Designed miniproteins, single chains, continued (4). Designs and how they scored, part 42

Each design is a single chain, and the fold is of that chain. pLDDT is the mean over its residues in the fold that is shown.

## One batch from the design tools (miniprotein)

Design m13523
Fold by ESMFold2-Fast:
Structure m13523 (fold): chain A 68 residues (1-68)
Amino acid sequence: TAATVAASRAAGLTDAQIASELRGYEVKKAVNRAFKEGKSVEEIERLLQEEFGLDPLSARAIAETLAS
């Protein structure tokens, strides 16, 4: 996360925008890890809803996009 914060600060982003980017990176990290562990799109969709509080449509869209 320190590298992400440094890069975002270099781009002139605010602390609120950096926090939003960090959340996005944590979501992508969790999805990529789950795919490497052999989890299905449905399991990743569930994980995104349970761990990150995403709505079902957003969770499915993210899981399907990153599975492609």
Scores: mean pLDDT 69

Design m13524
Fold by ESMFold2-Fast:
Structure m13524 (fold): chain A 71 residues (1-71)
Amino acid sequence: AAEEVRKLAEEAAKLVAKVKEKSKDIDDALKNYKEEAEEAQKLAEEALELAREAGDEEALKEALEIIGSAQ
């Protein structure tokens, strides 16, 4: 259970890292990507706590959807 939640957090972190790398070449979009990345990180942390408390695979999938929508 904890390992699965950790994998979710790693995926969220990878998504944020991808946004940061992409924004390196985009000056105007940099602000928008930075704001979205910060929002994604906040949602990822909340989803991680929710999934950890529930311990259910269903809660894990719901957290994944929330993180995905924040990208």
Scores: mean pLDDT 63

Design m13525
Fold by ESMFold2-Fast:
Structure m13525 (fold): chain A 60 residues (1-60)
Amino acid sequence: MLDEEEVEEALGRMVAAVLALASEDPEVAREVLERGTRLIEEGASVEEVRREMERIIEEA
């Protein structure tokens, strides 16, 4: 069972992160978008998506 609320939360966090990074580091912003959307398409949990996004941002 997919929780629409959790999916929307993951997407919202991804958009917020991209907007925050877009003017400072557009390459990292793109990587967050690409990786986040791929994980969501593969059926990853909101927690897995959030963790991967945080990892990319931290490594940048």
Scores: mean pLDDT 69

Design m13526
Fold by ESMFold2-Fast:
Parts: sequence; structure tokens; C-alpha cells
Structure m13526 (fold): chain A 59 residues (1-59)
Amino acid sequence: MEAERRELEKKFIEAAKEGKSEEALKYLQQLDKLGSTPTQISAVGVRGAGAYFESQLKK
């Protein structure tokens, strides 16, 4: 379960970097279904936003 949560977080971050909002939303919903807390979801969202902005700056 913990390993699955980390894998979904990684997939969410990668989808966010690529600007694939639909894919990112799918992974975020799966994280929620795994019983992630609002704080954990928020932390992942912040990392995703950071990764997205970094990708835009490096593009």
C-alpha cells in the first residue's frame, strides 16, 4: 500500500510535468481512494505544480 501510494505520487508528478491534467487527475483520485489524507494530497499537489512550472521554464 505505501509503495503503491509512492508510485501513484510519482506518476502524478510526471503527468503534471507533461501538462497532462486528465492523467494527473486520475492518479490523484487513486491516491484519494487509497485513504491518503487531505494533507498528503495537498503536498502531492504542490510538488506537481512545482514540477509543471519547472518543465515550462526548461522548455
Scores: mean pLDDT 68

Design m13527
Fold by ESMFold2-Fast:
Structure m13527 (fold): chain A 61 residues (1-61)
Amino acid sequence: SKAAREEYHRAVLELVGAKLLLVGAEIDYELGLATEEDVERARELVREAERRLEEARKRLE
């Protein structure tokens, strides 16, 4: 359905955004601008986005 396809596109963009935030957090951590907890929080957002993408992908089948 169109709704399932739109949900999939949104999930892909959310995952890309989460990965960019993780890269930013890792750079900030290396520069002393962020904590290990900040990086772990960003990793958790990536894991959550990956779970949502997998669910959206299944709805296309």
Scores: mean pLDDT 88

Design m13528
Fold by ESMFold2-Fast:
Structure m13528 (fold): chain A 92 residues (1-92)
Amino acid sequence: MEELLREAIELAERAIEAARAGDLEAAKEAALEAAAKLQQALARAAEEGKLEAVLEAAREALEEATRRAEAGDVLGAAEAIKRAAEAMLEAL
């Protein structure tokens, strides 16, 4: 689980950097990979009965990130994914 959260953070940081550089396609690809790693970490945490205090907030952040990405706010989506993954990692 820790490795998935670290990977999600690294991918979200890549997405943020790409978005700020104006490379929206690279930003979208990295943000999608970050979201996938966060979803895998959420599934494991839920199965193990861990991180209950942050699971709901992290799921809501992932939903918000999806809405932001659909609206073209890839930077905001990546930042939301990063914050959610960092909160889960800190709660470990």
Scores: mean pLDDT 82

Design m13529
Fold by ESMFold2-Fast:
Structure m13529 (fold): chain A 63 residues (1-63)
Amino acid sequence: MEEEFKKKAEEAINKAKTLKLQYDAEVRRTAFEGTPEEAARRQAEADSKYNEAIKKAEELVKK
């Protein structure tokens, strides 16, 4: 069972990394086309979502 939770955590981490790449691309586009305030807000949202995904993956490993 612990190996199964570890595999799910690794999948969740990989998905979080993929999402972060997508968020980083969106932040770059917003920084180029939008305002500095909008870019900063989008960066904060991307970082928050990525960190949440990592935390959820870590909790899966511990269960």
Scores: mean pLDDT 72

Design m13530
Fold by ESMFold2-Fast:
Structure m13530 (fold): chain A 55 residues (1-55)
Amino acid sequence: SAAELEAKKRRFRENLEKLLEEGLISEEDYKKAMELVEKGDLDGAQRVAVRAVAL
């Protein structure tokens, strides 16, 4: 549902903001992941975040 997708997008944005605040993700990767969240590509956003943290 649209409401469920919006809730997932909100939760993902909150998690990305925390990663940025903790210095676990670069500003560049944060922006890329946020753009993917806005497009509804949560799998793409997850891949960017996981790759960034793994380095």
Scores: mean pLDDT 84

Design m13531
Fold by ESMFold2-Fast:
Structure m13531 (fold): chain A 59 residues (1-59)
Amino acid sequence: MEEKTKKAKELIEEGKKAFDEGDLETAKELYEKARSLAPEGSELRKEASDGYGDVKEAI
């Protein structure tokens, strides 16, 4: 169960890096995966959703 949370956090970090590199499509996919893996109501899910929204605004 904690494996999904750890993967979600890792995907968020990778998404931030992709976004920083200007790879918006990759960043979007990474944040979407992180959101799916993060538990509902968790800070990680909120962070993934926030990142997804930021990428969407940048596209």
Scores: mean pLDDT 79

Design m13532
Fold by ESMFold2-Fast:
Structure m13532 (fold): chain A 59 residues (1-59)
Amino acid sequence: DDELIDKQAQYPTLLEAFEEGVRLKRKLYAEGKLSREEVERAEAELAEMKARYRELHPD
């Protein structure tokens, strides 16, 4: 996979889509196809969204 066609997916849930995106980026990083910076950036964004969401809806 060169481009990640799944990147176009917006549903199921936005947060879940970001989680899957991070997993894919981690995999690509392990393959040497993505920069560490890109993975870290995606992880940071996801963490912020999750923290924000959890503060509003912990359960």
Scores: mean pLDDT 68

Design m13533
Fold by ESMFold2-Fast:
Structure m13533 (fold): chain A 88 residues (1-88)
Amino acid sequence: RESEGRSALFAAQSYLGQGKYEDAIKNAKLAIKLLKGDNRARALYVLGEAYYKQGKYEEAVRAYQEALKVAPENERARKNLEEVKEKL
């Protein structure tokens, strides 16, 4: 389960970097189901980034807020959350 989750997280990050946002979302959601703690927060951050890139601002806000509950010191998630709130 954990190794599957980490593989899904790596795939989500790779797809995000490639601009393949639907594939990034799919793999980030799988990683969120399988991972806990900091790795789950990373998957939530990737999910938020992919939604933000697609203009799905409500979904992006929810994902970033969940990531920040696990990792409050994630400066990237905090900055992106403020940017997305401007779009709402």
Scores: mean pLDDT 84

Design m13534
Fold by ESMFold2-Fast:
Structure m13534 (fold): chain A 62 residues (1-62)
Amino acid sequence: MSERELYERLIFKELVEAGLSEEEAREVLRLLHTDPERAKRILLEKGFSEEQAESMVAAVLA
């Protein structure tokens, strides 16, 4: 498994544990690569902090 795949799996698990459905979590992961601003908005609506949302964007884009 690549380091990126490991981070993506960890983020997916964190999103599901926070109360997102598997479908919602997969969509957020996709948006982190294609539209990080939209991904951040969804994360904030789901109760994540701005700092947490920015950390997830940074982890995926590294």
Scores: mean pLDDT 79

Design m13535
Fold by ESMFold2-Fast:
Parts: structure tokens; sequence; C-alpha cells
Structure m13535 (fold): chain A 80 residues (1-80)
């Protein structure tokens, strides 16, 4: 869906901007991971590859948080 792709691109740009403005290194890293995971989704990467990428870079709790966020984004995009 062009609307789904536009939403994902908007969110990627938004979270990259949040990361760039973030002064806390941990929150910046988290926003960068969210933006990159959304970029991987836009690029057609399967969710299992995205999970593996996150697991190599983030704590288990942070991985769960990012994946729950992505699930919410996908649910919202699918409702459009």
Amino acid sequence: SPQRQALLQFLIDHYRALAAAETDPRRRRFWEAVAEALQMLLDGKPLEEIRAWLEERLSPEEVETVLRFIDGVLASADAL
C-alpha cells in the first residue's frame, strides 16, 4: 500500500530526528534502533531478521519494547 509505505517513511524520518535531538545516549540508541527496524520493514526484511538484528544490539527487554512498538505501528498501518 502506498499509504503504508508513506506512513513507514514518515515514522523512520520522525524517529531519526528524535534520535538526533536526544541528549540521553540510551534513549538515542533506542530511537535509532526503532528507526532502523522500521527501515528494514520498509525494505521488505522479514520480522525474524529484524528480531535477530535487534537481539545482537539491544538487551532482551529493549528488544521486546521495540518489537511491541513495531506491532503497534503495523496494526495502525494495516488499519489505513
Scores: mean pLDDT 84

Design m13537
Fold by ESMFold2-Fast:
Structure m13537 (fold): chain A 96 residues (1-96)
Amino acid sequence: DEEEKIEQGIEGFREYGIYRFGSEEIGEAFGELFRLQIEAEKKGLEILNASAGTSLESLQKVLDLIREAIETGKELEAESKGGPENSYSVVIKKKK
């Protein structure tokens, strides 16, 4: 039931990304973002900010940074101002 709800959430985010941005790759990245948010919470991490530019590459960079924080269990803060397509910002802190 819980795993089924997680799977439904991943699919919902994936469909939203495809619908909103017209890209299957962006949809897949949105599904992965949902999955990573759940995994971060299980690790006692809070995602205070996760923003990406309009490119798939900037979104993938955000996902990679979240994965790094989850894998290490450590706080993470990173940003880049590469213009509207390639900018990103991630702030992850430990929960109280």
Scores: mean pLDDT 78

Design m13538
Fold by ESMFold2-Fast:
Structure m13538 (fold): chain A 70 residues (1-70)
Amino acid sequence: SMLEEYAEKILELYKKDPEDYEGMAKELLRAQEELGPKAGGEILKILKEKGVSDEDLEKIERAAVRLLLQ
């Protein structure tokens, strides 16, 4: 599914640079634009299942909120 493809892309970014919350957040927002407003939450759930920490998931989500500037 496209959700799993976006989750895998973000997971690969996390493995290369786990502190690049903004880079991961940009991909999360692209998924929401392409797949609808629930895609971000569903991708974060997949990343949690794949072992990304709650702390890092929260930082990615906070970065996404900051990027939603007009």
Scores: mean pLDDT 86

Design m13539
Fold by ESMFold2-Fast:
Structure m13539 (fold): chain A 71 residues (1-71)
Amino acid sequence: SLQQDLDNLDKVNELIKQAVDAARAGDLETARKYLEELKKYAQENFDPETAEMIVKTAEKLVADAVARAAA
C-alpha cells in the first residue's frame, strides 16, 4: 500500500540521517553501523533497483560527511 511505502521511506530517511550525523561527528563506527542497517532494510523492503539507489545515495552522503569531518 502507499502508506506502507511511505512508512518504509520514513525509516530509510531516519537511518540515512543517523549515518550522516554520526559521520559528521567523526563517529565512523556508528556511521558504518547505520549504513549496514540501511542496506539490510532497503534490501528487505524495496525492489532491487530502488534498494541499490537508496544505498548508493546514502553511501555518497556519508562519504562526503566523513571527508568534511576529516578536514
Scores: mean pLDDT 85

Design m13540
Fold by ESMFold2-Fast:
Structure m13540 (fold): chain A 82 residues (1-82)
Amino acid sequence: LLEKAIELAEEAIKYAEKGDTEKAKELLKEALRLAMEALPVTRGVGLTLRVIGLIIEGELKGNEKEGLIEAAKYLIEELKSQ
């Protein structure tokens, strides 16, 4: 599950870099879903809030693509550092 979540988050970065922010969001949502299933509830909730916060911050600042890339990178780092 965590390996697949990392893979999906890496794909989300690639789509965001290409400017396909809708596909990047879909992939990142699925990565978060798998991460939430694999992690203890307390860690999963904290991780999800931080990732969503990065996405929202990017959208509010007009940097949606950059926000999605940062959110995905953060998720990958957290999942690898477990």
Scores: mean pLDDT 81

Design m13541
Fold by ESMFold2-Fast:
Formats: sequence, structure tokens, C-alpha cells
Structure m13541 (fold): chain A 69 residues (1-69)
Amino acid sequence: TDQREKDLSEINKLVNEALDAAEKGDKEKAEEYLEKAVEKARETFGPEGAENLRRSLERRIEELLEKKK
């Protein structure tokens, strides 16, 4: 039971790191954390869940980077 909660916490941490990097305008770091979050999500939710996370997180990163310009 605890393993899924730990996996979700790790994914959330990676997502937050990606968003923080995007807020600072660091596209390379945002993309690095995005890939790490997606890989962890693939292990936890499977390919469909990972792709859904990628699409959602990419959109949020793009919005933050655009505002930083």
C-alpha cells in the first residue's frame, strides 16, 4: 500500500521541480524534471497515464515559460 503513495509523492516532487524550473525560465531543467516525472509515472500508471502526465505538464511548463518572457 505504502509503495504507491511513495511513488505518487515522488512524481509530485518531480512535477513541482519541473514547474519551479519553468517559473525561473530554466527550460532545460524543466524538461529534465518532466522526463523524470513521466518515467516514474510510466512505472506507476503505465504508458497511458505517463502520456497524460506528459501532455498536461508540457502545457503548464509552456505557459510558465511564456509568462517569463
Scores: mean pLDDT 81

Design m13542
Fold by ESMFold2-Fast:
Structure m13542 (fold): chain A 79 residues (1-79)
Amino acid sequence: LTPEQQQDVDAGVVALHGAVLLVTTRKNKPTKEDVEEIRRAAEELEQAADATSNPQVAKGLRDLAEELRKVAEEAEKEL
């Protein structure tokens, strides 16, 4: 893979991880460790969004990061 192709693949993997965490956390009782993992995933999504040259991909990653941060904040209030 070229560096640009690898960057797009990496962004996709981070987005998939974030989506899985979003679904899983909403259905299960979150732990403190789950909240920390979600916040880390949101940060990784923001970094991937900043790294990608594709504005549509960047927007999707940032939207997912914001949704994860919201879920983490709500989950932390339950702890």
Scores: mean pLDDT 73

Design m13544
Fold by ESMFold2-Fast:
Structure m13544 (fold): chain A 93 residues (1-93)
Amino acid sequence: MKIEEYEKKLAEAKAKGDKEGEAKALLKLGEEYAKQGKLEEALEYYKKALQLYRDIGDTKGEAEAYRKLGEVYEKQGKKKEAEEAYKLAELLE
């Protein structure tokens, strides 16, 4: 529930080259937008976090990002996209 705090953490992580902190801040921003019903913004943040987790080889972070994408796709009624995201999360766990 604190978008400004996560934006500050994101900026700090970017300034330090902390890819793990950057990805985590992006996941938290996505969660806050999803809670507000801003599903398209949530998808954008989760996809950015997913790209960073892939870049650093964090398979657990990648799985979490896919699970978050699946949850948003379900809320949008995109059942096939949700099922695909959940399947990818399971393959990485």
Scores: mean pLDDT 85

Design m13545
Fold by ESMFold2-Fast:
Structure m13545 (fold): chain A 128 residues (1-128)
Amino acid sequence: KEELVEEARKAFYDFRLGEAIRLAEKVPDSAEAQAILGEVYLFLGKYDEAIKWYEKALAIDPNNARAHLLLGRAYLKKGDYEKAIEYFKKAIEINPKNRLAWYLLSQAYEKLGKTEEAEKYRKKADEI
């Protein structure tokens, strides 16, 4: 079971996306397997599918900081900047040392034209 998750991760890293999907689908009760499916669809530009899989990952493990980060990233790619901000804030609440989460939070505020907030969160990322 854990071996299938590791094989799915390796297939994704090797850009064997169809194999990554097949392997991850065999472990529907693994938050990591659901997150791998989300990453595949995010890579393919299928943001609504990516969101669906990250939501399933969070249903299994609600405190998965990576799933919150990647959900935020999917919303950012869709242009839903307010939802992206909500998920990035949740990711930093769980892991305040996640420099990438602070950087992406800054980018989302920048996309909304909120330059002061963008600069504030960029400086926070730089100090981590």
Scores: mean pLDDT 85

Design m13546
Fold by ESMFold2-Fast:
Parts: sequence; structure tokens; C-alpha cells
Structure m13546 (fold): chain A 68 residues (1-68)
Amino acid sequence: MELTPEELAVLRALSELGGRATQRELAEKTGLSQSTVSRVVKRLEERGLVERDADGVVRANEAGLAAA
């Protein structure tokens, strides 16, 4: 299924940052709020395109980077 514009923006920002970033870095790079980035990351994680750790670092997997 197609990614939303917000999902695509976050994946592209992750790709530009080498496949991993904090939610703050993603918010700054995309122009989205921190809360919007958190919500988008949850959706991408549900789709199996990204993972996040307890410290808030987000990592795109190969499928996520290919979708960007």
C-alpha cells in the first residue's frame, strides 16, 4: 500500500541521516512537530519499516529505505 506524505517525509529524512535518527532530528528535518513524528514512527513500525529503541533513536530497515 502507498505511504502517506508524512510517512514518506520521515523515511526520506531517515535515509538522508544514514538510516537512523532521533525523533528530534526527524522533526527538525521534516518540519513536523515531535508529536507528529512520534505518531508517524509508530505507524511505520506497525508496517515493519522502522524500529525504535527506548532512547528514542529511530532506525529504518532495508524495506523502509527502499520505500524512501
Scores: mean pLDDT 81

Design m13548
Fold by ESMFold2-Fast:
Structure m13548 (fold): chain A 58 residues (1-58)
Amino acid sequence: MSQSTLDRLYDAVRARYAGQAITRFSIERVARELGVPEEHLPEAFAYVVERERAENPP
């Protein structure tokens, strides 16, 4: 999957769920709405989770 698609996914998830917990379900829903193929959902999920952890470390 392209980096631009991953960045667009992350921005869309954050915008839609601002102030809410981001779940696997939320990420997969937005990814499907953006046309991410099923075979790339694990990659999309991993990217969003890792980027969120990097920007908001515990």
Scores: mean pLDDT 77

Design m13549
Fold by ESMFold2-Fast:
Structure m13549 (fold): chain A 82 residues (1-82)
Amino acid sequence: SNEEKIKELEKLSKEVPEELQPEIKKILEEESDPKTIGIKMTKLLLKSLGIEVTEEQIEENMKLSGESPLELLKKAIGLLKS
Protein backbone atom coordinates (compact mmCIF):
# COMPACT_ATOMS: atom_id res chain seq x y z
CA SER A 1 0.00 0.00 0.00
CA ASN A 2 1.02 3.65 -0.35
CA GLU A 3 0.99 4.01 3.46
CA GLU A 4 3.49 1.12 3.84
CA LYS A 5 5.70 2.54 1.04
CA ILE A 6 5.73 5.98 2.70
CA LYS A 7 6.66 4.41 6.09
CA GLU A 8 9.62 2.63 4.47
CA LEU A 9 10.73 5.89 2.79
CA GLU A 10 10.42 7.71 6.16
CA LYS A 11 12.47 4.96 7.89
CA LEU A 12 15.23 5.19 5.24
CA SER A 13 15.18 9.01 5.35
CA LYS A 14 16.37 8.86 9.00
CA GLU A 15 19.79 7.82 7.60
CA VAL A 16 20.00 11.25 5.86
CA PRO A 17 22.30 13.80 7.60
CA GLU A 18 20.69 15.86 10.40
CA GLU A 19 21.15 19.16 8.50
CA LEU A 20 18.82 17.88 5.72
CA GLN A 21 16.14 16.49 8.09
CA PRO A 22 13.99 19.70 8.11
CA GLU A 23 13.65 19.50 4.29
CA ILE A 24 12.96 15.72 4.48
CA LYS A 25 10.19 16.41 7.04
CA LYS A 26 8.70 19.09 4.76
CA ILE A 27 8.57 16.64 1.81
CA LEU A 28 6.80 14.02 4.00
CA GLU A 29 4.28 16.66 5.21
CA GLU A 30 3.54 18.12 1.74
CA GLU A 31 3.46 14.93 -0.39
CA SER A 32 1.21 11.85 -0.13
CA ASP A 33 2.50 9.90 -3.17
CA PRO A 34 5.48 7.52 -2.54
CA LYS A 35 6.91 8.16 -6.04
CA THR A 36 6.86 11.96 -5.57
CA ILE A 37 8.36 11.62 -2.06
CA GLY A 38 11.19 9.39 -3.36
CA ILE A 39 11.94 11.72 -6.30
CA LYS A 40 11.98 14.88 -4.12
CA MET A 41 14.15 13.27 -1.43
CA THR A 42 16.57 11.97 -4.09
CA LYS A 43 16.80 15.44 -5.71
CA LEU A 44 17.54 16.96 -2.27
CA LEU A 45 20.33 14.43 -1.56
CA LEU A 46 21.89 14.86 -5.03
CA LYS A 47 21.81 18.66 -4.58
CA SER A 48 23.71 18.25 -1.28
CA LEU A 49 26.44 16.46 -3.33
CA GLY A 50 26.54 19.28 -5.93
CA ILE A 51 24.57 17.25 -8.50
CA GLU A 52 21.79 19.34 -10.08
CA VAL A 53 18.95 17.35 -11.69
CA THR A 54 15.26 18.08 -12.23
CA GLU A 55 12.44 15.96 -10.76
CA GLU A 56 11.47 15.14 -14.37
CA GLN A 57 14.99 13.79 -15.11
CA ILE A 58 14.87 11.61 -11.97
CA GLU A 59 11.42 10.26 -12.94
CA GLU A 60 12.60 9.46 -16.50
CA ASN A 61 15.67 7.61 -15.14
CA MET A 62 13.38 5.59 -12.81
CA LYS A 63 11.27 4.54 -15.84
CA LEU A 64 14.41 3.44 -17.72
CA SER A 65 15.94 1.52 -14.76
CA GLY A 66 12.70 0.09 -13.30
CA GLU A 67 13.75 1.36 -9.84
CA SER A 68 11.12 1.83 -7.12
CA PRO A 69 11.05 5.04 -5.03
CA LEU A 70 12.59 3.05 -2.15
CA GLU A 71 15.48 1.73 -4.32
CA LEU A 72 16.04 5.24 -5.71
CA LEU A 73 16.35 6.69 -2.18
CA LYS A 74 18.66 3.81 -1.07
CA LYS A 75 20.95 4.56 -4.03
CA ALA A 76 21.06 8.30 -3.22
CA ILE A 77 21.82 7.62 0.48
CA GLY A 78 24.58 5.21 -0.64
CA LEU A 79 26.21 8.03 -2.61
CA LEU A 80 26.21 10.23 0.53
CA LYS A 81 27.96 7.47 2.54
CA SER A 82 30.73 6.89 -0.04
Scores: mean pLDDT 85

Design m13550
Fold by ESMFold2-Fast:
Structure m13550 (fold): chain A 66 residues (1-66)
Amino acid sequence: MIEVVATGLSATGATAVALLAIGEGGEAKVSGSEKSTVVATGLDEEGARQVAEAARSSGGEAKVSG
């Protein structure tokens, strides 16, 4: 399974990324207050790509692994 770690997100961006990860059949953990981090796990390649793109379009960064 693929994991995506998204960093540098606003609260709104982190919520959107987390909901997308859950919608793709994965799990998401959100942490941080001023700048949020989302760790999304249990994704396939397509889900990981969509989550990474959503994070980047929200002004954050994304690292894909697995």
Scores: mean pLDDT 82

Design m13551
Fold by ESMFold2-Fast:
Structure m13551 (fold): chain A 94 residues (1-94)
Amino acid sequence: MVDEINKLIYEAIELFEQKKYEEARKIVKELLEKLPEDVKQKIRDGLKDLLGVDELTDEEVEELLFIHLESVARSEENLNIDDTIKRMKEKFKK
């Protein structure tokens, strides 16, 4: 399972680098479905705290992970997690 999850992460990043966003979105969805429930819950809770929201749907979590992996693929330098979080906040800002 861990090796399969890592493979999906690398495949998603490669698709983002190729600008194949529709295919990358499908891989992100598959990645979320294959993550253990404890890990998915920690991701959701962490994103809720960081965004200052009381609830996130599975679709919103999927979109936030999509934005995160896109940021990783587009960065030719060290990934700045704070910049990624800022981009996520901008996406879901009222």
Scores: mean pLDDT 68

Design m13552
Fold by ESMFold2-Fast:
Structure m13552 (fold): chain A 86 residues (1-86)
Amino acid sequence: SLEEAFRRALEAAAEAARRAEDRETLSRAIAAALLAAGAEFEAMVLGRYEEAARDAESAAEVAEAAGDERLAEALREAAEAARAAA
């Protein structure tokens, strides 16, 4: 479900934040979590599924560039779920 996909993305972002050993890595994980939370709000509260999908995809690109493949995958799944709901 859409809710479940965003829940997994937020949990992956929280896990990335918990594993962060330095402030820069922590800041990137927090930024990904905030972007994922914003995308969830866009989808679940505002019904703006296409915008939510784009924001989740942008977050996935940032996570992938940072080397966090698990977070990138979870964010891409959230983007696909949002696009399917549009």
Scores: mean pLDDT 82

Design m13553
Fold by ESMFold2-Fast:
Order: structure tokens, then C-alpha cells, then sequence
Structure m13553 (fold): chain A 79 residues (1-79)
């Protein structure tokens, strides 16, 4: 569905933030709770922005895909 596609960009950004917080928390267990709280605040902001700017979310998803495709080609060329 189109609504799911438009939300994908914002969700990818939000998921990325959670993954980053989890990895940082694992590296620094003492600060894990702080990292998670900061990322939860950022996720709330991203969610609000996604609702307001679904079109911008899609644009960011397309940019992320383009960069990922570029990195994949660079890796394949080096292998």
C-alpha cells in the first residue's frame, strides 16, 4: 500500500536509531539506559515528523536505498 511505502523512510530512520542505541548500550552497558532514552526521544520526534511529512520520509528512504546500492556495487567491484 502507498501509506506503508510513505511510512517506510521514517520507520527505517527510527529503526536505525534503535539499532544504534542498542549497539552503543552493548558497548557501554553503564550508559545503555541513557542511550535508549535519548533514542526513544528521537524516535518520538521522527514519528511526529513522519506523520507531518510522509513525503519527506519516502524521499529519505529513496536516498538511503541509493546509497546502499552504491556501497553494494563498491563491495562487489572490490571482490
Amino acid sequence: SEEASRASGANITAVGSLVEAKLMGEKNPEKKEEYIKEMEEKLKEVHELALEDAEKGLEKALEAKEEADKLKKEVEEKL
Scores: mean pLDDT 63

Design m13554
Fold by ESMFold2-Fast:
Structure m13554 (fold): chain A 76 residues (1-76)
Amino acid sequence: GPAEEAARRALEAARRVLSGEVSGTGAAKSVLHESQRALAEFERAGVLDEEARRLLEEAIRLAKQAYEKYKAAGLR
């Protein structure tokens, strides 16, 4: 459904930032904040299924990892 589709897009964005296809703390923060917002909004709306939750939690994890990587490198 729409929540799963949004969650898959968030995970793809997080993977691209972590891989360095898109780099910088700004890109990592954007994906992190968007993924956190989507999780909260879908949960509040009661449309967050188990698959969408897992995908968004993984996107958040990868985005945090990317942020730490780029912060250490001084890359914005």
Scores: mean pLDDT 87

Design m13555
Fold by ESMFold2-Fast:
Structure m13555 (fold): chain A 55 residues (1-55)
Amino acid sequence: ETELIAKISQLPAEEQKVYVLHKIHGKSLEEVAKWLGISVGTVKRLLKRAEERIA
């Protein structure tokens, strides 16, 4: 958990927000998109980039 939090903090702000809202808070991709005012496609792209940086 501590290592994962450290990796998340190294993400660009938009990728970090998407990752935290979806993976940590359990919001759906649609809910994250609505909350941030972006498309679901953008949420998917940001989440993929965040996962690639963390992996």
Scores: mean pLDDT 80

Design m13556
Fold by ESMFold2-Fast:
Structure m13556 (fold): chain A 109 residues (1-109)
Amino acid sequence: MKEAIERVAAEAKEDVDRSKQAVLAGEDTLYFGALDRESGLQIRLELRLDANGETVEAKVVIQDAEGRILAEEDVGKFKLNATREERLAFLDKVKEAIDKLAQKVLDSL
């Protein structure tokens, strides 16, 4: 279990790093789809548009192979018209949230 949580968190952070490289290259692409194939553990990035239509609320979620939510961690709000610098800062917050998410599950074992 512990090794599977560490693997899926590492894969999720690699996806964030790929997304940062895309932003630096001028691409508007987000890569996120971390799945530990042996355990079925998955980390998802949930993006919800606020009622005002101007901001997105972001959350990272870890679930098991049956789709049961094990933990959630809020990333924060992101503006749709964000600058490159703001997008990179948001992706850094996603990486921090992944580490906190993994720790929540590890502390519950």
Scores: mean pLDDT 83

Design m13557
Fold by ESMFold2-Fast:
Structure m13557 (fold): chain A 63 residues (1-63)
Amino acid sequence: SMELVERGRELLERAKELFKQGKYDEALMLAQRASALFYEAKDYEGLEEAMELVTEAVKELRK
């Protein structure tokens, strides 16, 4: 639904801001929540973008 896509985008933008601040744990959590919303909405472009941020946040946390 459009509402799920809008909420997913909002969470993803917040996750990107947290990532820029070095708050990788919080960024990961919000990116995962965004990915779940995009998956439910079948917005596979949004899902891919959110999962890319999940991957980047995990890489930072593993350092």
Scores: mean pLDDT 90

Design m13558
Fold by ESMFold2-Fast:
Structure m13558 (fold): chain A 66 residues (1-66)
Amino acid sequence: MLTPEQVAEGVGAFAAASGADAAATAASRKWALENGEQLAREIEAAPNGGRKAGEIGRELAKKAGG
């Protein structure tokens, strides 16, 4: 089972890997922490959890940093 902190770290790592700056990465991580239980359930329920986590990270990076 994923913790909200693990989801937030994963989302932050994907945001950074997608070229988000420190502020955008921090904003993405904060949002993921606030929604960690929901995100963990969505990732675990998805047919491809790794892909779902990557999609979440990319969307948050795009909204926060461009």
Scores: mean pLDDT 71

Design m13559
Fold by ESMFold2-Fast:
Structure m13559 (fold): chain A 87 residues (1-87)
Amino acid sequence: SLEEASELTKKGLAAFKAGKYEEAVEHLTKAIELAFRGSPWLLEKLGEALFKLGKYEEAIEYYERALSILPSDEETKEKLEEAKKKL
């Protein structure tokens, strides 16, 4: 549900802030799956958490998904290029 997606988003962001990137990925992935509309910001945050875990190919996938929704997001473009540099 949207309410469950919102709660999972809050948990994922709290985990991200605490440096618990594996927990952040788990909660944010579930939040995105439950949300009927993917938020480009949420997709970017999931990409960031994956990047922090060294999962660069997965991070690239989520950054590209975010840019498919909001192509003009300079911050996400920069993060995508940084992740590509790690491959």
Scores: mean pLDDT 85

